# Ledger of designs, part 57: designed miniproteins, single chains, continued (4)

Each design is a single chain, and the fold is of that chain. pLDDT is the mean over its residues in the fold that is shown.

## One batch from the design tools (miniprotein)

Design m13951
Fold by ESMFold2-Fast:
Order: structure tokens, then sequence, then C-alpha cells
Structure m13951 (fold): chain A 59 residues (1-59)
């Protein structure tokens, strides 16, 4: 994978892990949502991506 794609995937994994640990969101669904948000907004901060993923999951 390109370096940028690898970075986005690692960031999405981190976001999914936080949402799973703190809010009980299913890891797979949180990962998909976070990755989609980051692919659409690759320059978005991790905190902003986390907040958007949280809202999209209804948390």
Amino acid sequence: MAAEEARLRREAEGIAAILNALFGAPFEEAFKVALEILRENPEMSGIEALQRAKRRLGL
C-alpha cells in the first residue's frame, strides 16, 4: 500500500480501538467508519476524525 494509505489505516485502527474501549462500539464498524472519514478527509486531525466517527455511530 502507499505510505499515505498505510497511515490512514493505522489512524483508523487507533480511533476504532478508542471507540471500542470507551464507548463499546464494535471494532469492525468503528474501523470502517473511521477509515471512510479519513479517506474523504486525509488531512483531518485524529481528534476531529474521532468526533465524526463517534457521531456517525450514534455515540
Scores: mean pLDDT 81

Design m13952
Fold by ESMFold2-Fast:
Structure m13952 (fold): chain A 81 residues (1-81)
Amino acid sequence: MDEEEAREAAELALRAWASGQAPSPEEEARLRAFGERALEDPELRRLLLREFGRLALEHLRSQGASEEELAEFERKLEELL
């Protein structure tokens, strides 16, 4: 359940990030609520960031991102863990 919720939150975050569009108020509320839970639970935080990182790296790779860009993104994700 938590892993599935983390995946859904990661997909919403990726959509907002990749499209550059602000999430809807409902989507923002969902992301914020899950984010607050993740701040209190390191395991949920790791699941969320891992799923987001996987999706984001795959998206960047599909867009032809350089090896340097991918490595920098991975480092930033590690800093958020």
Scores: mean pLDDT 74

Design m13953
Fold by ESMFold2-Fast:
Structure m13953 (fold): chain A 95 residues (1-95)
Amino acid sequence: MLEKIEEEIRKYLLENFDNLELDEETVKKLEEKAAEIEKEYGVTSLSEEELKELEEAVKKAKETGNEEDKKKGLLLTAFLTRRAIKIAKEVLEEL
């Protein structure tokens, strides 16, 4: 699952490079926010199994709106955002 997300992100960035309009300030803020959330929950990487559990929690959060499910959804969002930023940096270094 994670490898597919990574491949899709790389493909999107390579195909749409000329149309990417993210200012440096926005990217930095997203990176800092993702790092804060990862530190709060003590997670630097997620296993395939853990990622699946968090995806289910995001679906439940949309249905129930409870605080626990929202926290799990936020953690998944932070992980994916940070991973996307890392991939974007790798792509830029290759260009």
Scores: mean pLDDT 59

Design m13954
Fold by ESMFold2-Fast:
Structure m13954 (fold): chain A 92 residues (1-92)
Amino acid sequence: LEEEAEKLKETDPVKAAELYIEAGRELAEKGDLRKAAELFVKAAELLLSVDPKNLEAGNLYYAAGRLYELAGDKEKAEEAYKKAEEVFNLAE
């Protein structure tokens, strides 16, 4: 999933984001919370490259923040939450 997403991110960024989300969910289920959060951030960045007001990207940053927080990465959690808030504020 992640390797396929990397191949698609220039030609089909939305599909690449979907694959990163799937890979991230699988990693979270296996307990790889930091890697899962990283993949959700990549997915959010790709979605924002297509539509800077995409609320799904905000939701992905928020999910990444929660995963970083659970993994003990407070700084990365704060950064992800801030990015989620920025996306939500742009949608208003």
Scores: mean pLDDT 80

Design m13955
Fold by ESMFold2-Fast:
Structure m13955 (fold): chain A 61 residues (1-61)
Amino acid sequence: SAADEARGTRALVGVAEAEARRAVAEGKIDQALAGLENAIRLYADRPELVAALRRLRDELL
């Protein structure tokens, strides 16, 4: 369902955000960027998830 798809997308973005924020807090900016870029590439076939990850990258880094 659309609700299940939205929940799945939100969960994946949440994990990516937590990992990126932790890396940034540790001064590992390159690691945070690489992690987000790898996630964007991995999920390239899911435009909603890619859009959310790109927004996260731009807001956080």
Scores: mean pLDDT 81

Design m13956
Fold by ESMFold2-Fast:
Structure m13956 (fold): chain A 68 residues (1-68)
Amino acid sequence: SKEGSELVKEEAYKYGYELGLKYGAEKGAELAKEKIRKLAEKYNIEKETEEYLKEIAAKGAEEGGKKA
């Protein structure tokens, strides 16, 4: 559902944010994107959706890194 998609986007952003706080924006984004790639392979998520979630997580990591 669209509601489920919004929750997944929120989780991706929060995950990136937490990693950005912990490791900085660049390393946080790298780690978050790798996690999303692995989850996309495991659950056969469409590449377009995977890329979109990676962008959201990277934005989270940028913001988290600024607060570090």
Scores: mean pLDDT 81

Design m13957
Fold by ESMFold2-Fast:
Structure m13957 (fold): chain A 64 residues (1-64)
Amino acid sequence: MEALEAGKELAKTLASGESATVGLIINGRRYLVSVEVEGTTATVKVLDAETGETAEATFPVAAA
């Protein structure tokens, strides 16, 4: 899922304790992507604004 992969890339730019929320438009669909980094773990949450469906993933990152 492109929105989830974009969230993972965003998480790599954040330091531990930081968070970001971005709006993305992919193939005409709007997504809200929220990223939070805690220690060496990132959590990415994606909301499809058109369907209301959500996806979440956690993965390891090298935190500052």
Scores: mean pLDDT 76

Design m13958
Fold by ESMFold2-Fast:
Structure m13958 (fold): chain A 65 residues (1-65)
Amino acid sequence: MLIRADEVVRVLREELKLSDETVARVRAELAKYGRLVTKEQLVEALRRAGLSEETIRKVLELLGV
């Protein structure tokens, strides 16, 4: 399944209330893959942006993937 990068950013900002700096880092990493990302690409982007494994799991749960 493909995930929209803009929906990931919405979840980080609105559901998890992460800082603008953290959201900007995730946006930069997701931009390397484009507008749609796979689950594997999403997980790698979140890790490269410096998110914890616990936070990554919460993001995946909120996205339903």
Scores: mean pLDDT 86

Design m13959
Fold by ESMFold2-Fast:
Structure m13959 (fold): chain A 69 residues (1-69)
Amino acid sequence: SMHDQTDRLGQQARDSIRNSTNQQAHDSYFQGQVYDGMGRIMQGINMPQDVVNSYYDQAIDRFRQAIRL
């Protein structure tokens, strides 16, 4: 699911930035966590699935950015 993918990428991004001095990597990881949190809130209040998925897509993109940096 989108949640499982977001969780896995979030963990990979966290591990990737743990010893990083790249501020952009840390900023991307933080943004990913914000979008992941928003996705979970939107799902919890039963927002339409396309709205929920848009937040998880943003989280995934930010976590991937953090891993690449």
Scores: mean pLDDT 87

Design m13960
Fold by ESMFold2-Fast:
Structure m13960 (fold): chain A 56 residues (1-56)
Amino acid sequence: MRYRAVVDQPKTAPDVLGLKKGEIVELLGVRDGLPVVENEKGEVGLVDPSALEPVE
């Protein structure tokens, strides 16, 4: 399932994935109530669900 970032989100912690507005990420799962996603570069991390919108 693919999602698009609706805002820029900085990398605030080692396990958080930094996002750029318009970036497409693949949902891999959920950890501690937060989405775990992979970006187009193969980087994996946690994101704020409010920063994402579904594209599929």
Scores: mean pLDDT 80

Design m13961
Fold by ESMFold2-Fast:
Structure m13961 (fold): chain A 89 residues (1-89)
Amino acid sequence: EEEKIREVAKEFVDYLKNNEMTKEEILAFVEKILDEKGFSPLAKKRILEAVREILDYVSKKLGTTNSKKIGEVVREEDLINAFRFYLLL
């Protein structure tokens, strides 16, 4: 479980840094990773909610929706902590 969460966070940050995407495209990409790694529907829902809130927070802080700029400031450890928090809900 912890290893899978770390893999999701790493793939997410790497993809953001290398691709220009809309918020909807980012959420679709994360959903695909979660499906490929065998997350349950409930876990998938919780992690997608965490991603949505992180994207909203960072976008407001930076004044941009550009995925590359968001990827420059989003940290893997912060994502892992957020995913774990939402999975406890």
Scores: mean pLDDT 80

Design m13962
Fold by ESMFold2-Fast:
Structure m13962 (fold): chain A 62 residues (1-62)
Amino acid sequence: GKEAVIVAPDDPAAALRAIGAAFRAGAKKIVLIAALTPEQAKEILIRAKERGIELELVVVDV
């Protein structure tokens, strides 16, 4: 399957942009390592679920 690995521990805006790009590219699995608020994490999980994409979140403390 198509997989994307996104590492942006200090830049949640870049992480969100990269997730959007991965969704548009038809990624089937995404691993995201980023500093995200609970609200940002929830939004990303909802978007992944709507697209049928497996999302693994590794939330880092900044």
Scores: mean pLDDT 75

Design m13963
Fold by ESMFold2-Fast:
Structure m13963 (fold): chain A 100 residues (1-100)
Amino acid sequence: SDFARLEELYREALALAKEMLEKELAGEEVDPEVLERMQQLEDEIQRLLDRLRDEILSDPALQERLRRMQEEAILTLAPLAEQIGRAGESILERRRELLA
């Protein structure tokens, strides 16, 4: 089904997003092919969400499945994004000290 395809793509996108954030945190360059694949996944996910909009809005079970997928993504990615944010703040603090 289209919703099962959405779940499959979402899992692939989550795994790639995690890899990208882990590489960024390590100061490693993300492969351009990984960036291109992520863009393709995001575009396909958005197209499926747009197509399934009315079906999802009329089905509480699909809404709950979508909510759980989004919650898993937040729980997986938020700690890594917070670590990257803290690293960025530390860099900005060092730059401020050098300009004083």
Scores: mean pLDDT 78

Design m13964
Fold by ESMFold2-Fast:
Structure m13964 (fold): chain A 80 residues (1-80)
Amino acid sequence: NKELLEKIKQATLENLKKRIEELRKRFEEAKENKDIELLKRIIEELKELVKLAKEVSEDLAKEATELLREAESALKRFES
């Protein structure tokens, strides 16, 4: 059923988009508090999210990759 597959794809896109926004919010909290442990967890979640997003949406994969690079840069800065 093509209609069911399209609904599943749309639900997956919505879920990924929401997860990126939630990770962005947690990233801001980690920066505010200089929470290195939270930042490391965010980076690991973003790595998995980038992998999942690459299978479903190039735009979401790009957005998640950008956030991942920002988080990795912040971690390097805090550990320096």
Scores: mean pLDDT 84

Design m13965
Fold by ESMFold2-Fast:
Structure m13965 (fold): chain A 77 residues (1-77)
Amino acid sequence: GSEAARGVLEGVRYYIEQGDVESAKRIRDRGLAVLSGVLPPEKLERLDKATKEALKYAEQGDIEKAVKILEEAREEI
């Protein structure tokens, strides 16, 4: 449920802060697959969009913006 979704956000954030974008992508892909059918559709969509947007900023080197996006999503999940 929501705790597992928050765990995905925390894992993505951790690897982004370590500069390991590939591990962050892996955590996102696995998390979305596991939580598909477990989370309400609106929360699953929020998790998908937030992690995708955060990864785009992380790839651009904007770690501060990436982390902020994930923190905002955590409050909504």
Scores: mean pLDDT 86

Design m13966
Fold by ESMFold2-Fast:
Structure m13966 (fold): chain A 88 residues (1-88)
Amino acid sequence: STLEKLEELDEKARKEYVELAKKMGLPEEHIKLVAKGGFYTGTVWAAVLLSLIKRKTEKRGREPDEEEKKLIEFAEEVIEIDNKLEKE
């Protein structure tokens, strides 16, 4: 069923997001949020939003701070993970 496929994708994506967050040394609070796991579609939407923020800051001549840079990088990696999971 569609719900079973969503649960499978959510579980796979969640594991990869948590591993990525730990590997990137993200703050514990961010790792905990990733570990809670919303639907991975919600996580991807948040990641896209963070990537859009990066584009806007670059266009407006404002530099992201170090924490924002890590979050934007994480968001970009999350999008790549999701795309790879969906291709199969």
Scores: mean pLDDT 68

Design m13967
Fold by ESMFold2-Fast:
Parts: structure tokens; C-alpha cells; sequence
Structure m13967 (fold): chain A 95 residues (1-95)
């Protein structure tokens, strides 16, 4: 339904925000060089996600960047993933 689609979109948005915040905090604990690489990838993914509602190809590009993060820094990706999953679960539990 349209209502379910809106709830799913809200959950995805909240998950991405939480994942990004957690990964940024993680990056701040690393060396300046490595932390900056992680932050740049997260910013690229965020930008593509924002444009994805206008063009679905941008959502696929955001996913590609997150998969690249997973390959280059699995720990940063796991921090992102866990925070995103927790935020989505909390949103659905509160709804």
C-alpha cells in the first residue's frame, strides 16, 4: 500500500542517517588520512541517495559506493550497517 511504502521509505531514511552518523564517529577515531577516505565515501553515498528519488540510477550508485566501503574498510561498513539496522528496527517498533 501507499502507507506501507511511505513507512519503508522513512525507515530507510532514518537508517541511512543513523548509519552515517555512527560511521563518521568511527572515522574520527582513525588516522586523519583513513578517516577522511571513509567520510568522503559516505558523503558521496549521501549525495547520490538524495538524488535517487529523481532518478533511480543514483540509488544504485549509492549502493555501489557503500559496497566499495565494505571492501576497503569492512569495520566502517559494519558500524554503518548495525546502526542503520538498529534505527530501522526502533522506528518500526515505535510505529
Amino acid sequence: SAEQARLEQEAESRGLLAGRAAAYLYANKLSPERGEEIREKLLEAEGYFGEGFRDPSYLEKAKEILEELKKEDPEAYEVFKKAAEEARAEFYAAA
Scores: mean pLDDT 75

Design m13968
Fold by ESMFold2-Fast:
Structure m13968 (fold): chain A 71 residues (1-71)
Amino acid sequence: SHREAAIRGARAAAEAPTLAAARAAGWQSYKSAVEAGMDEEAIEAAKRAALAPTLEEAQRWGREAYELLSA
């Protein structure tokens, strides 16, 4: 489902070893969360992971998106 894809992407962003991997996972989470009609806060967190300027920020936003999407 789109919801499961969004959760998986958010977790992948939180656990990513590189900024490029974290952003790609965050972007996948964002697209899937939008398709699933998830809460605005969860969608925004996934988008911030996709657009983060550093690995640390991408991982933090991925973690927040994962928590919000898994609630």
Scores: mean pLDDT 87

Design m13969
Fold by ESMFold2-Fast:
Structure m13969 (fold): chain A 80 residues (1-80)
Amino acid sequence: MSLGERLAELWARWLAETDRERRRALALEIVRVVAEMAGLSPAETARVVAEVEAELRKRELSPDEFWALVQAVLRAVAAA
């Protein structure tokens, strides 16, 4: 499976998931795949995952809010 196919599968599963803990786990898997697609190092990927997880612990995000957060954190980490 390509990274794009993996992302599409995880995104569909995340949208359908009703359990909070399982949904959070799927969101973090999406973040890892997006970081890999962006060519981030393992250390950069760990930073992105940690920042997104911290926000997800504060409140549930809509799909648009989640995607905006992931893109913002990826840009910040890649520019560091």
Scores: mean pLDDT 82

Design m13970
Fold by ESMFold2-Fast:
Structure m13970 (fold): chain A 60 residues (1-60)
Amino acid sequence: SKELIEKAIEIAKKSRNVQEAASEIVSTLYKEDPELAFKMSKIALDSRTIEEAVKKLKEL
């Protein structure tokens, strides 16, 4: 959902690196939608920077 994607983007922006972003996305959003949480976490892990992760999350 758009709301969960927006939450993931905010988590990524507050994270120090893509590994932290991926972990926080899963821990925060897993109970609401585990499939989407893992998908967004993978996008963060596959990104080289937080800026790249945010850009890719916005494309969902």
Scores: mean pLDDT 86

Design m13971
Fold by ESMFold2-Fast:
Structure m13971 (fold): chain A 78 residues (1-78)
Amino acid sequence: SMGEKRAEEAIEEARELKRKGIESGDKEAALMGGVAEGMVLISRGVGKSSGLSDEERGELAEKALESGKKAFEEVAAK
């Protein structure tokens, strides 16, 4: 489904942020990348347990990723 695909893409992007944070050698950037991944994974799990549709879960995962990306960018820009 499109929602499942969107959720999978959000997880993959979050994993890339974590990888970039770790490779940067900045512990704060590595932590924020990990937080972004955690937020996407938690939002997917909560959405599933809350009876949300595949589409709603995909949207929730994307919103969690956006929040995590902003936090990562604020740290990585320093």
Scores: mean pLDDT 75

Design m13972
Fold by ESMFold2-Fast:
Structure m13972 (fold): chain A 70 residues (1-70)
Amino acid sequence: MHLELTIEIQNFGKYADGIIETLRGLAARHDSLHLTLYDLGSTDDTAEKLEQAAATIPNLTLTVIKKPKK
């Protein structure tokens, strides 16, 4: 079973560990998981932490979209 998720983030660093735990659980229950991460201009390392975690989950595909400067 394939699952697609979209998550918008802005300075979610304090929630990063919880998000990673949820993604690991979802990846274990599905054949493939595609996460689209929309970064609304985080000033912390939230996106970087999620990218690092995604690299350790073999059936997870991560697409990061960063909002352009106005």
Scores: mean pLDDT 73

Design m13973
Fold by ESMFold2-Fast:
Formats: sequence, structure tokens, C-alpha cells
Structure m13973 (fold): chain A 85 residues (1-85)
Amino acid sequence: KIEELIREAARLLAEVLGIPLSEAYKMTKLAVEKLAGLIKKFGIDAGQQATDIFAQQLVEDLGVPEERAQRLGDLLLQAALLLVE
């Protein structure tokens, strides 16, 4: 389940950033691990806020469509929540 979410997020990130899937996968895995650490230390709301800020930055700085940015944030949060448990 975690690996499927990471792979889906990596595919979306690769498309959004125009980078190879292998690079996007490494970035996604690191992001999920860091997000899980944040959630474990400060709670679920901190994780949600971090993913919301990340999605907003993708829209504002890179012109990513809002629905894609939100989907990426949701996938990262779901994977991180499963990793914390």
C-alpha cells in the first residue's frame, strides 16, 4: 500500500517537474520519510499543513494545475500516515 502510493506520487511528480521517474521516485521517498517524521513529532495537522504549503508552492512557483498539486499533496500525506503507523 505505501509503495503503491509512493509510485503514484512519483509518477505525478515526474510529470509535473519534467524529470525522469527514477529521480522523482527518490525525491518522493525522501519527502514521505521527512513528512512522516514531521507527523510523528508534531501531529497529523502539521503534516496536512506542510502538504498544503507544498501544493500551493507548486501552483504559484511552477504553474502546476491546482488539482494535480492537491493530488500530489494527498498522496504524500497518505503514504506518510501509513509509514508513521
Scores: mean pLDDT 84

Design m13974
Fold by ESMFold2-Fast:
Structure m13974 (fold): chain A 89 residues (1-89)
Amino acid sequence: MKKEIEELIKEMAELLREVADFVIENTDDPEVIADARAFLARLPESAERLLERVYNNPEVTVEDLRERVEEMRKEIPAVKEAVLAEAAA
């Protein structure tokens, strides 16, 4: 169970990194780029905090984390479209 939780949190971090990298590559707004870079810099710490919260909360199940990862995967294409629309405007 702990290994599955660690793997799911790593997947969440990878998906968030993918979105932030996409923002940096597809926006010309220096404030947006700076925010994305700051987010990436804090991502390892945020992942550690989430892992600690999950370990200290037995009510959070592996299924809950898996559903969150699945939700993020479904949302990412729409987020990327929004980023491209902002860049085109």
Scores: mean pLDDT 80

Design m13975
Fold by ESMFold2-Fast:
Structure m13975 (fold): chain A 83 residues (1-83)
Amino acid sequence: ELDERIDELVEEALRVVDEALELLRERGELSAEEAARYRELARERLEKLREKMKSLSKEEQEKLIEKLEKIIEEARKQLEELK
């Protein structure tokens, strides 16, 4: 189900953002307030992306899902290397 894959994709993207912001906060690069603000902005933008993706044709959804999955996977790998 494409809608389920889109939901899983957005949820994983949010997890990567949350972990990256927490890492920056732990390193003293961001305050708790700054991290919370960026987290909220990321959530809002990813929810808009979710809505937009679900409005696309099935063929367009499949292509975009594949590309974004690769981007998120690479972001996850980069984040783990920084820990």
Scores: mean pLDDT 84

Design m13976
Fold by ESMFold2-Fast:
Structure m13976 (fold): chain A 119 residues (1-119)
Amino acid sequence: SLEEKLKKLQELREEVERAYIDFLNAYKNGDLQAAAEAVRRLIETLEEILKLLEEYNFPKSFIDTARKALEVARRLYEKLEAGEVPSEEEINEFKDAVERLLTDLFFVEQWLKLEIEKK
């Protein structure tokens, strides 16, 4: 149902937000191990989001945004696991990708809410 789709997307968005905040806090504190763990959780959540967006046949633009966020997150994870400190540019690319995804998910949630109210 549309209600089940909305609930699942809301839960996944909240997981993205938690992992993202955990990453920012760990990175600020220089805890590369905690930062890597936060990005790993984010990757798992992004894979679920991408799967649902594809299964539910959402517009290509939303799917492309999720794919880019996943690609950037995977690259960042590999660096953190290697004990390498990401550059400011790499952190900004990651932040931009995640924040764009969160914006897209917010609009998807609003659209689903309106669609539910009309039926």
Scores: mean pLDDT 87

Design m13977
Fold by ESMFold2-Fast:
Structure m13977 (fold): chain A 84 residues (1-84)
Amino acid sequence: DLDKAIAGLKEVLDLIRKGNMEEALSKIDGMIADTTDPDVRAMLQTVRDAIRDYMADESLTEDQKQMLAALAVQGLIAELERRR
């Protein structure tokens, strides 16, 4: 449900802030697999793909990758909170 997705994303955000980017992606992948809402799934996939693209971008520093990933997750949390 929506509350479960928000709680999971807050855990993802904590992992990103700790620099555990691979664990954060693994957590999002698990959330995508467990989500039955197609709109929530699409939003989770979009954020996952953005984080993967940031991680693969050799022009970004590790700090920039973490910052951009955190912003993407925070933006999704705000959007899901708006939908409650």
Scores: mean pLDDT 87

Design m13978
Fold by ESMFold2-Fast:
Structure m13978 (fold): chain A 77 residues (1-77)
Amino acid sequence: SARLQAVIDLAREAARLARAGDPRARELVLEAMVQLSEIKGQEIDVAALRELLEAASPADLARLAEEIAKQGERLLA
């Protein structure tokens, strides 16, 4: 799936930016989580997720992004 590959690529970029301390990482993690949840057919509360991610450290954001990429890779296989 082209959409699933795009989500994996987005999550990998989010992890890279998070490790670099780039403030753009948080929004990319949120976008990747939303898109992956839609692909999985799961409902997601975007506002609640945004609040949780605002409290996340760069290390937390990197870990979350890496997990999203791994989940996407498992679904692509």
Scores: mean pLDDT 87

Design m13979
Fold by ESMFold2-Fast:
Formats: structure tokens, C-alpha cells, sequence
Structure m13979 (fold): chain A 83 residues (1-83)
């Protein structure tokens, strides 16, 4: 439903760091890609906690799933950086 300004700011930061992760991954800088995906995952977890506190369990679960996907992407990028 309606989002508060705090949630919107966190959504913008999550999207920005996810985009930076993708840009660095495409550039072959897997270490920076992993770092930015990890930052995006943190913001996704903060969003999940915020929406759960607001009673929006469905949106909280969606952001928790996004956090897990970003954490997996970061793990894979970090493994490639160490290869």
C-alpha cells in the first residue's frame, strides 16, 4: 500500500547499490561487485524489518527473499574475485 518516506529512501539506496554491483560485475571487478551486492542486501533486510514492523508481512517476505538473492549473488561474485 502507501509507503512512508523512510521506506522510500531505503528502497532508493537498495536499488542504487544493486545497480553498482551489476555495473562492476559487467566490468569484471568482482570484488567491488560483491561489496555492493552485500550493501544492497543489508538495505533489503532493513526494508524487510521495517515492513514487518508496519504489519506488511508479504512485502517484508519479498524483501527478505531479495536480500537472500543479493547475498547469494555477492557470494558468487566474491568466489570469482578469489579465483
Amino acid sequence: ADRNPEARELEIQESLYRMKGTVYELAGDYRKAADYYELAARYARELSALYRAMGDDQLAENYERSARELEERARRARARAEA
Scores: mean pLDDT 86

Design m13980
Fold by ESMFold2-Fast:
Structure m13980 (fold): chain A 92 residues (1-92)
Amino acid sequence: SAADEVETLLSFVRGLLARLDAGERLSPDEVAALEALADRTAALLSPEQAAELRELVARIREAAAAGDLEAARETLEALIALLEEILAEVRA
């Protein structure tokens, strides 16, 4: 279901944020996994929600590639907020 996919992605993103907060780097494999989960989730969302999700994931990839820890953290927090809003809508 859309709710199950959003919950799975949200849990994964929270895990990435916790790793950054622990001073760990996001690996290319973790970014690839994020992109794959986000693409699966986006297929179940409205075009507007899917576009917002893809934009945030692209920014996380760019920040991770640049080694910009602050930008990666801020964008992961924004992604968590978006996913929580989407989850509330799909459960309503």
Scores: mean pLDDT 87

Design m13981
Fold by ESMFold2-Fast:
Structure m13981 (fold): chain A 60 residues (1-60)
Amino acid sequence: LARKAAEAALAGKKEEAEKIMKELLKGKSDEEANEIADAFLAGVNAGSVEAAAAGLAAAL
């Protein structure tokens, strides 16, 4: 799932990325969700699907 979210975000498919992120963050606290989102965005800003997916996996 993390890789699919990263691929969608880097492809500019914001709605798909948001759907996957909502599914992944279901049951997480606001603090946990923000930490996970920050790690994901760092990878997206680097322009790497692998970095974004790894950031998500490390924060989950």
Scores: mean pLDDT 74

Design m13982
Fold by ESMFold2-Fast:
Structure m13982 (fold): chain A 94 residues (1-94)
Amino acid sequence: LKKKLEELTKLAKEAAEAAKADPSVPQSLVDRIEGIAKALEEAKGDVKKAGELVAKVLGLPGASEKEALYAAGSVVRTVYVELGLPIPEFLASL
């Protein structure tokens, strides 16, 4: 799980930077992916902290760590689709 969290954090940061650079991406999606990337960085590899911070960003106050992180992965995947970029295998498997 910790290794998967590191990969998700990397992909979320890359997605946030790409979304910010593309004016065709809706601002609501830019705000959401930036929030996710910051939450994952702030957690510093702590799965429970990552889940709690992501749940707060996404408005999922009752979500488990797994549910929150899967929701984050779904948002990251949505950014790749919106940008017309190939979806990384890690995100496609979620």
Scores: mean pLDDT 79

Design m13983
Fold by ESMFold2-Fast:
Order: structure tokens, then sequence, then C-alpha cells
Structure m13983 (fold): chain A 90 residues (1-90)
């Protein structure tokens, strides 16, 4: 397989953005701004890192976070904390 290109990284960033937008939408009104800020920080961290494999790992972790949030297994506050933790690991 060829190494992932800047184009593939851009596609992964768009997928991450879509999941963040859904986390924001599912958050209570009082937490939506905090969720959006945490999501923007994560997107900036992933883009600055530039590693497409770490971007993909972040996407997969974020997919799990969203799935747990949708099932009521994770609170919006815990989802926001997960976004911040993921940003710190990139």
Amino acid sequence: MPPMSEEELAETLEAIRALIEEIVRLSPAELQEEAREAGEELLRAVEADGDPLRALATLLHLSVVLSLLKRGRLSAEEAIDALRDLAALV
C-alpha cells in the first residue's frame, strides 16, 4: 500500500469534524460551546501532528465515544473530557 497522502489525511479530518459536530448536537445547550471548543482543539492537534495513522486512530476512538454517548453510556461532560484527552495524546 502507498503511504497515506495529504488528501487521505484531509478526508480523515473531515470525518473527525463530522463526528465532533454530532457530539455537539447531542450535548445539552449549556455544554455545546465547550464541546465545540474541545472539538476544534482536537482538530487542530490532529492537523498539526500530520500523521495519517494517528488521525485514523483518533477517528476510531471518537467513533466509540459518540456511540457510547448515543447509548447513554457516556455523559456529554465525559465525551468533552475524551475530546480533550485525545487532543493531548496527539
Scores: mean pLDDT 82

Design m13984
Fold by ESMFold2-Fast:
Structure m13984 (fold): chain A 74 residues (1-74)
Amino acid sequence: MPVKAKVDAKELAEKYGLSVEEVVEIITESAKENGAEAERLEDGSVLITAPSAETLQKAIDNALKKLEEKAKEK
């Protein structure tokens, strides 16, 4: 059964000092790399759909790591 998580890209952008567009791109890339789908919603949130909870968790963990690395670079 597919699992879904909604991520607030604006909240993450404020937390890491990044733009909403940068956060959305990083989340989308991480989802794709881990076999999940990501869809940008009109409110700036990202909906992640994964085939399993394990895949969803890997996608989120990888995205958070990339956000931390990008925040340090900027």
Scores: mean pLDDT 80

Design m13985
Fold by ESMFold2-Fast:
Order: C-alpha cells, then sequence, then structure tokens
Structure m13985 (fold): chain A 79 residues (1-79)
C-alpha cells in the first residue's frame, strides 16, 4: 500500500540521518556534506518506493530535515 511505502521510506531516511549525524560527530564529513547525503537518500527513496516529490518533502519536514529540502529539490529535478 502507499502507507507501507511511506513508512519504509521514513525508516530509510531516519537511518540515513543517524548515519550522517554520526559521520559529522566523528569528524569524517562536514554538516554541509551530511545535508547533501540526506538529500540524495531522499531522491533514492522517492525512486525506490515510487513516491512523489511532495510525499518525500513532507517526510523530510516530519523528521526535522527541512535544511535538506533545497538540495533534495535540486537533485530530484536532475534525477
Amino acid sequence: SMEEKIEKAKLDLEFAKRYADRLVAEGKITREEAIKRIAQAAVDMAVKYNLTFEQVKELLKELGLEDAIPEFEKLYKYR
């Protein structure tokens, strides 16, 4: 169902966020690079689960990842 796809995308985005946050905490990447990684994960989830741009954008907002939306929009346009 659509609801199951959205929940799976949300879990995958939460994982991507936690992993990116860990890399920043360990000094391996910058916060700007973390935002780009999260934005790329958002594009990947939109493609993988056949979700609309607006559905994935709302997931980013729900997860407190609004700072990734501009990069997500840019990457999604050129996917």
Scores: mean pLDDT 89

Design m13986
Fold by ESMFold2-Fast:
Structure m13986 (fold): chain A 73 residues (1-73)
Amino acid sequence: MTQQQRDEITIESSLSMVRMSLTVTRRLPDSPAVREAAEILERAIEEIERLTDAEQARKLALQAIKQANALLS
């Protein structure tokens, strides 16, 4: 497997994780915290889609999910 193929898989996996978290968040009852969490996840998806660095994409995805979960706790 080439480095490019590994990077593409990592970026796609990172996107899938954030999209899944966003879907779950959008199913929660409306509140300021839910809206803020959804916005964080939406911005993360947009940023990751613009990234070519797999490690940056992975770190951004994990950080966004952590921040969203903290708001919803």
Scores: mean pLDDT 84

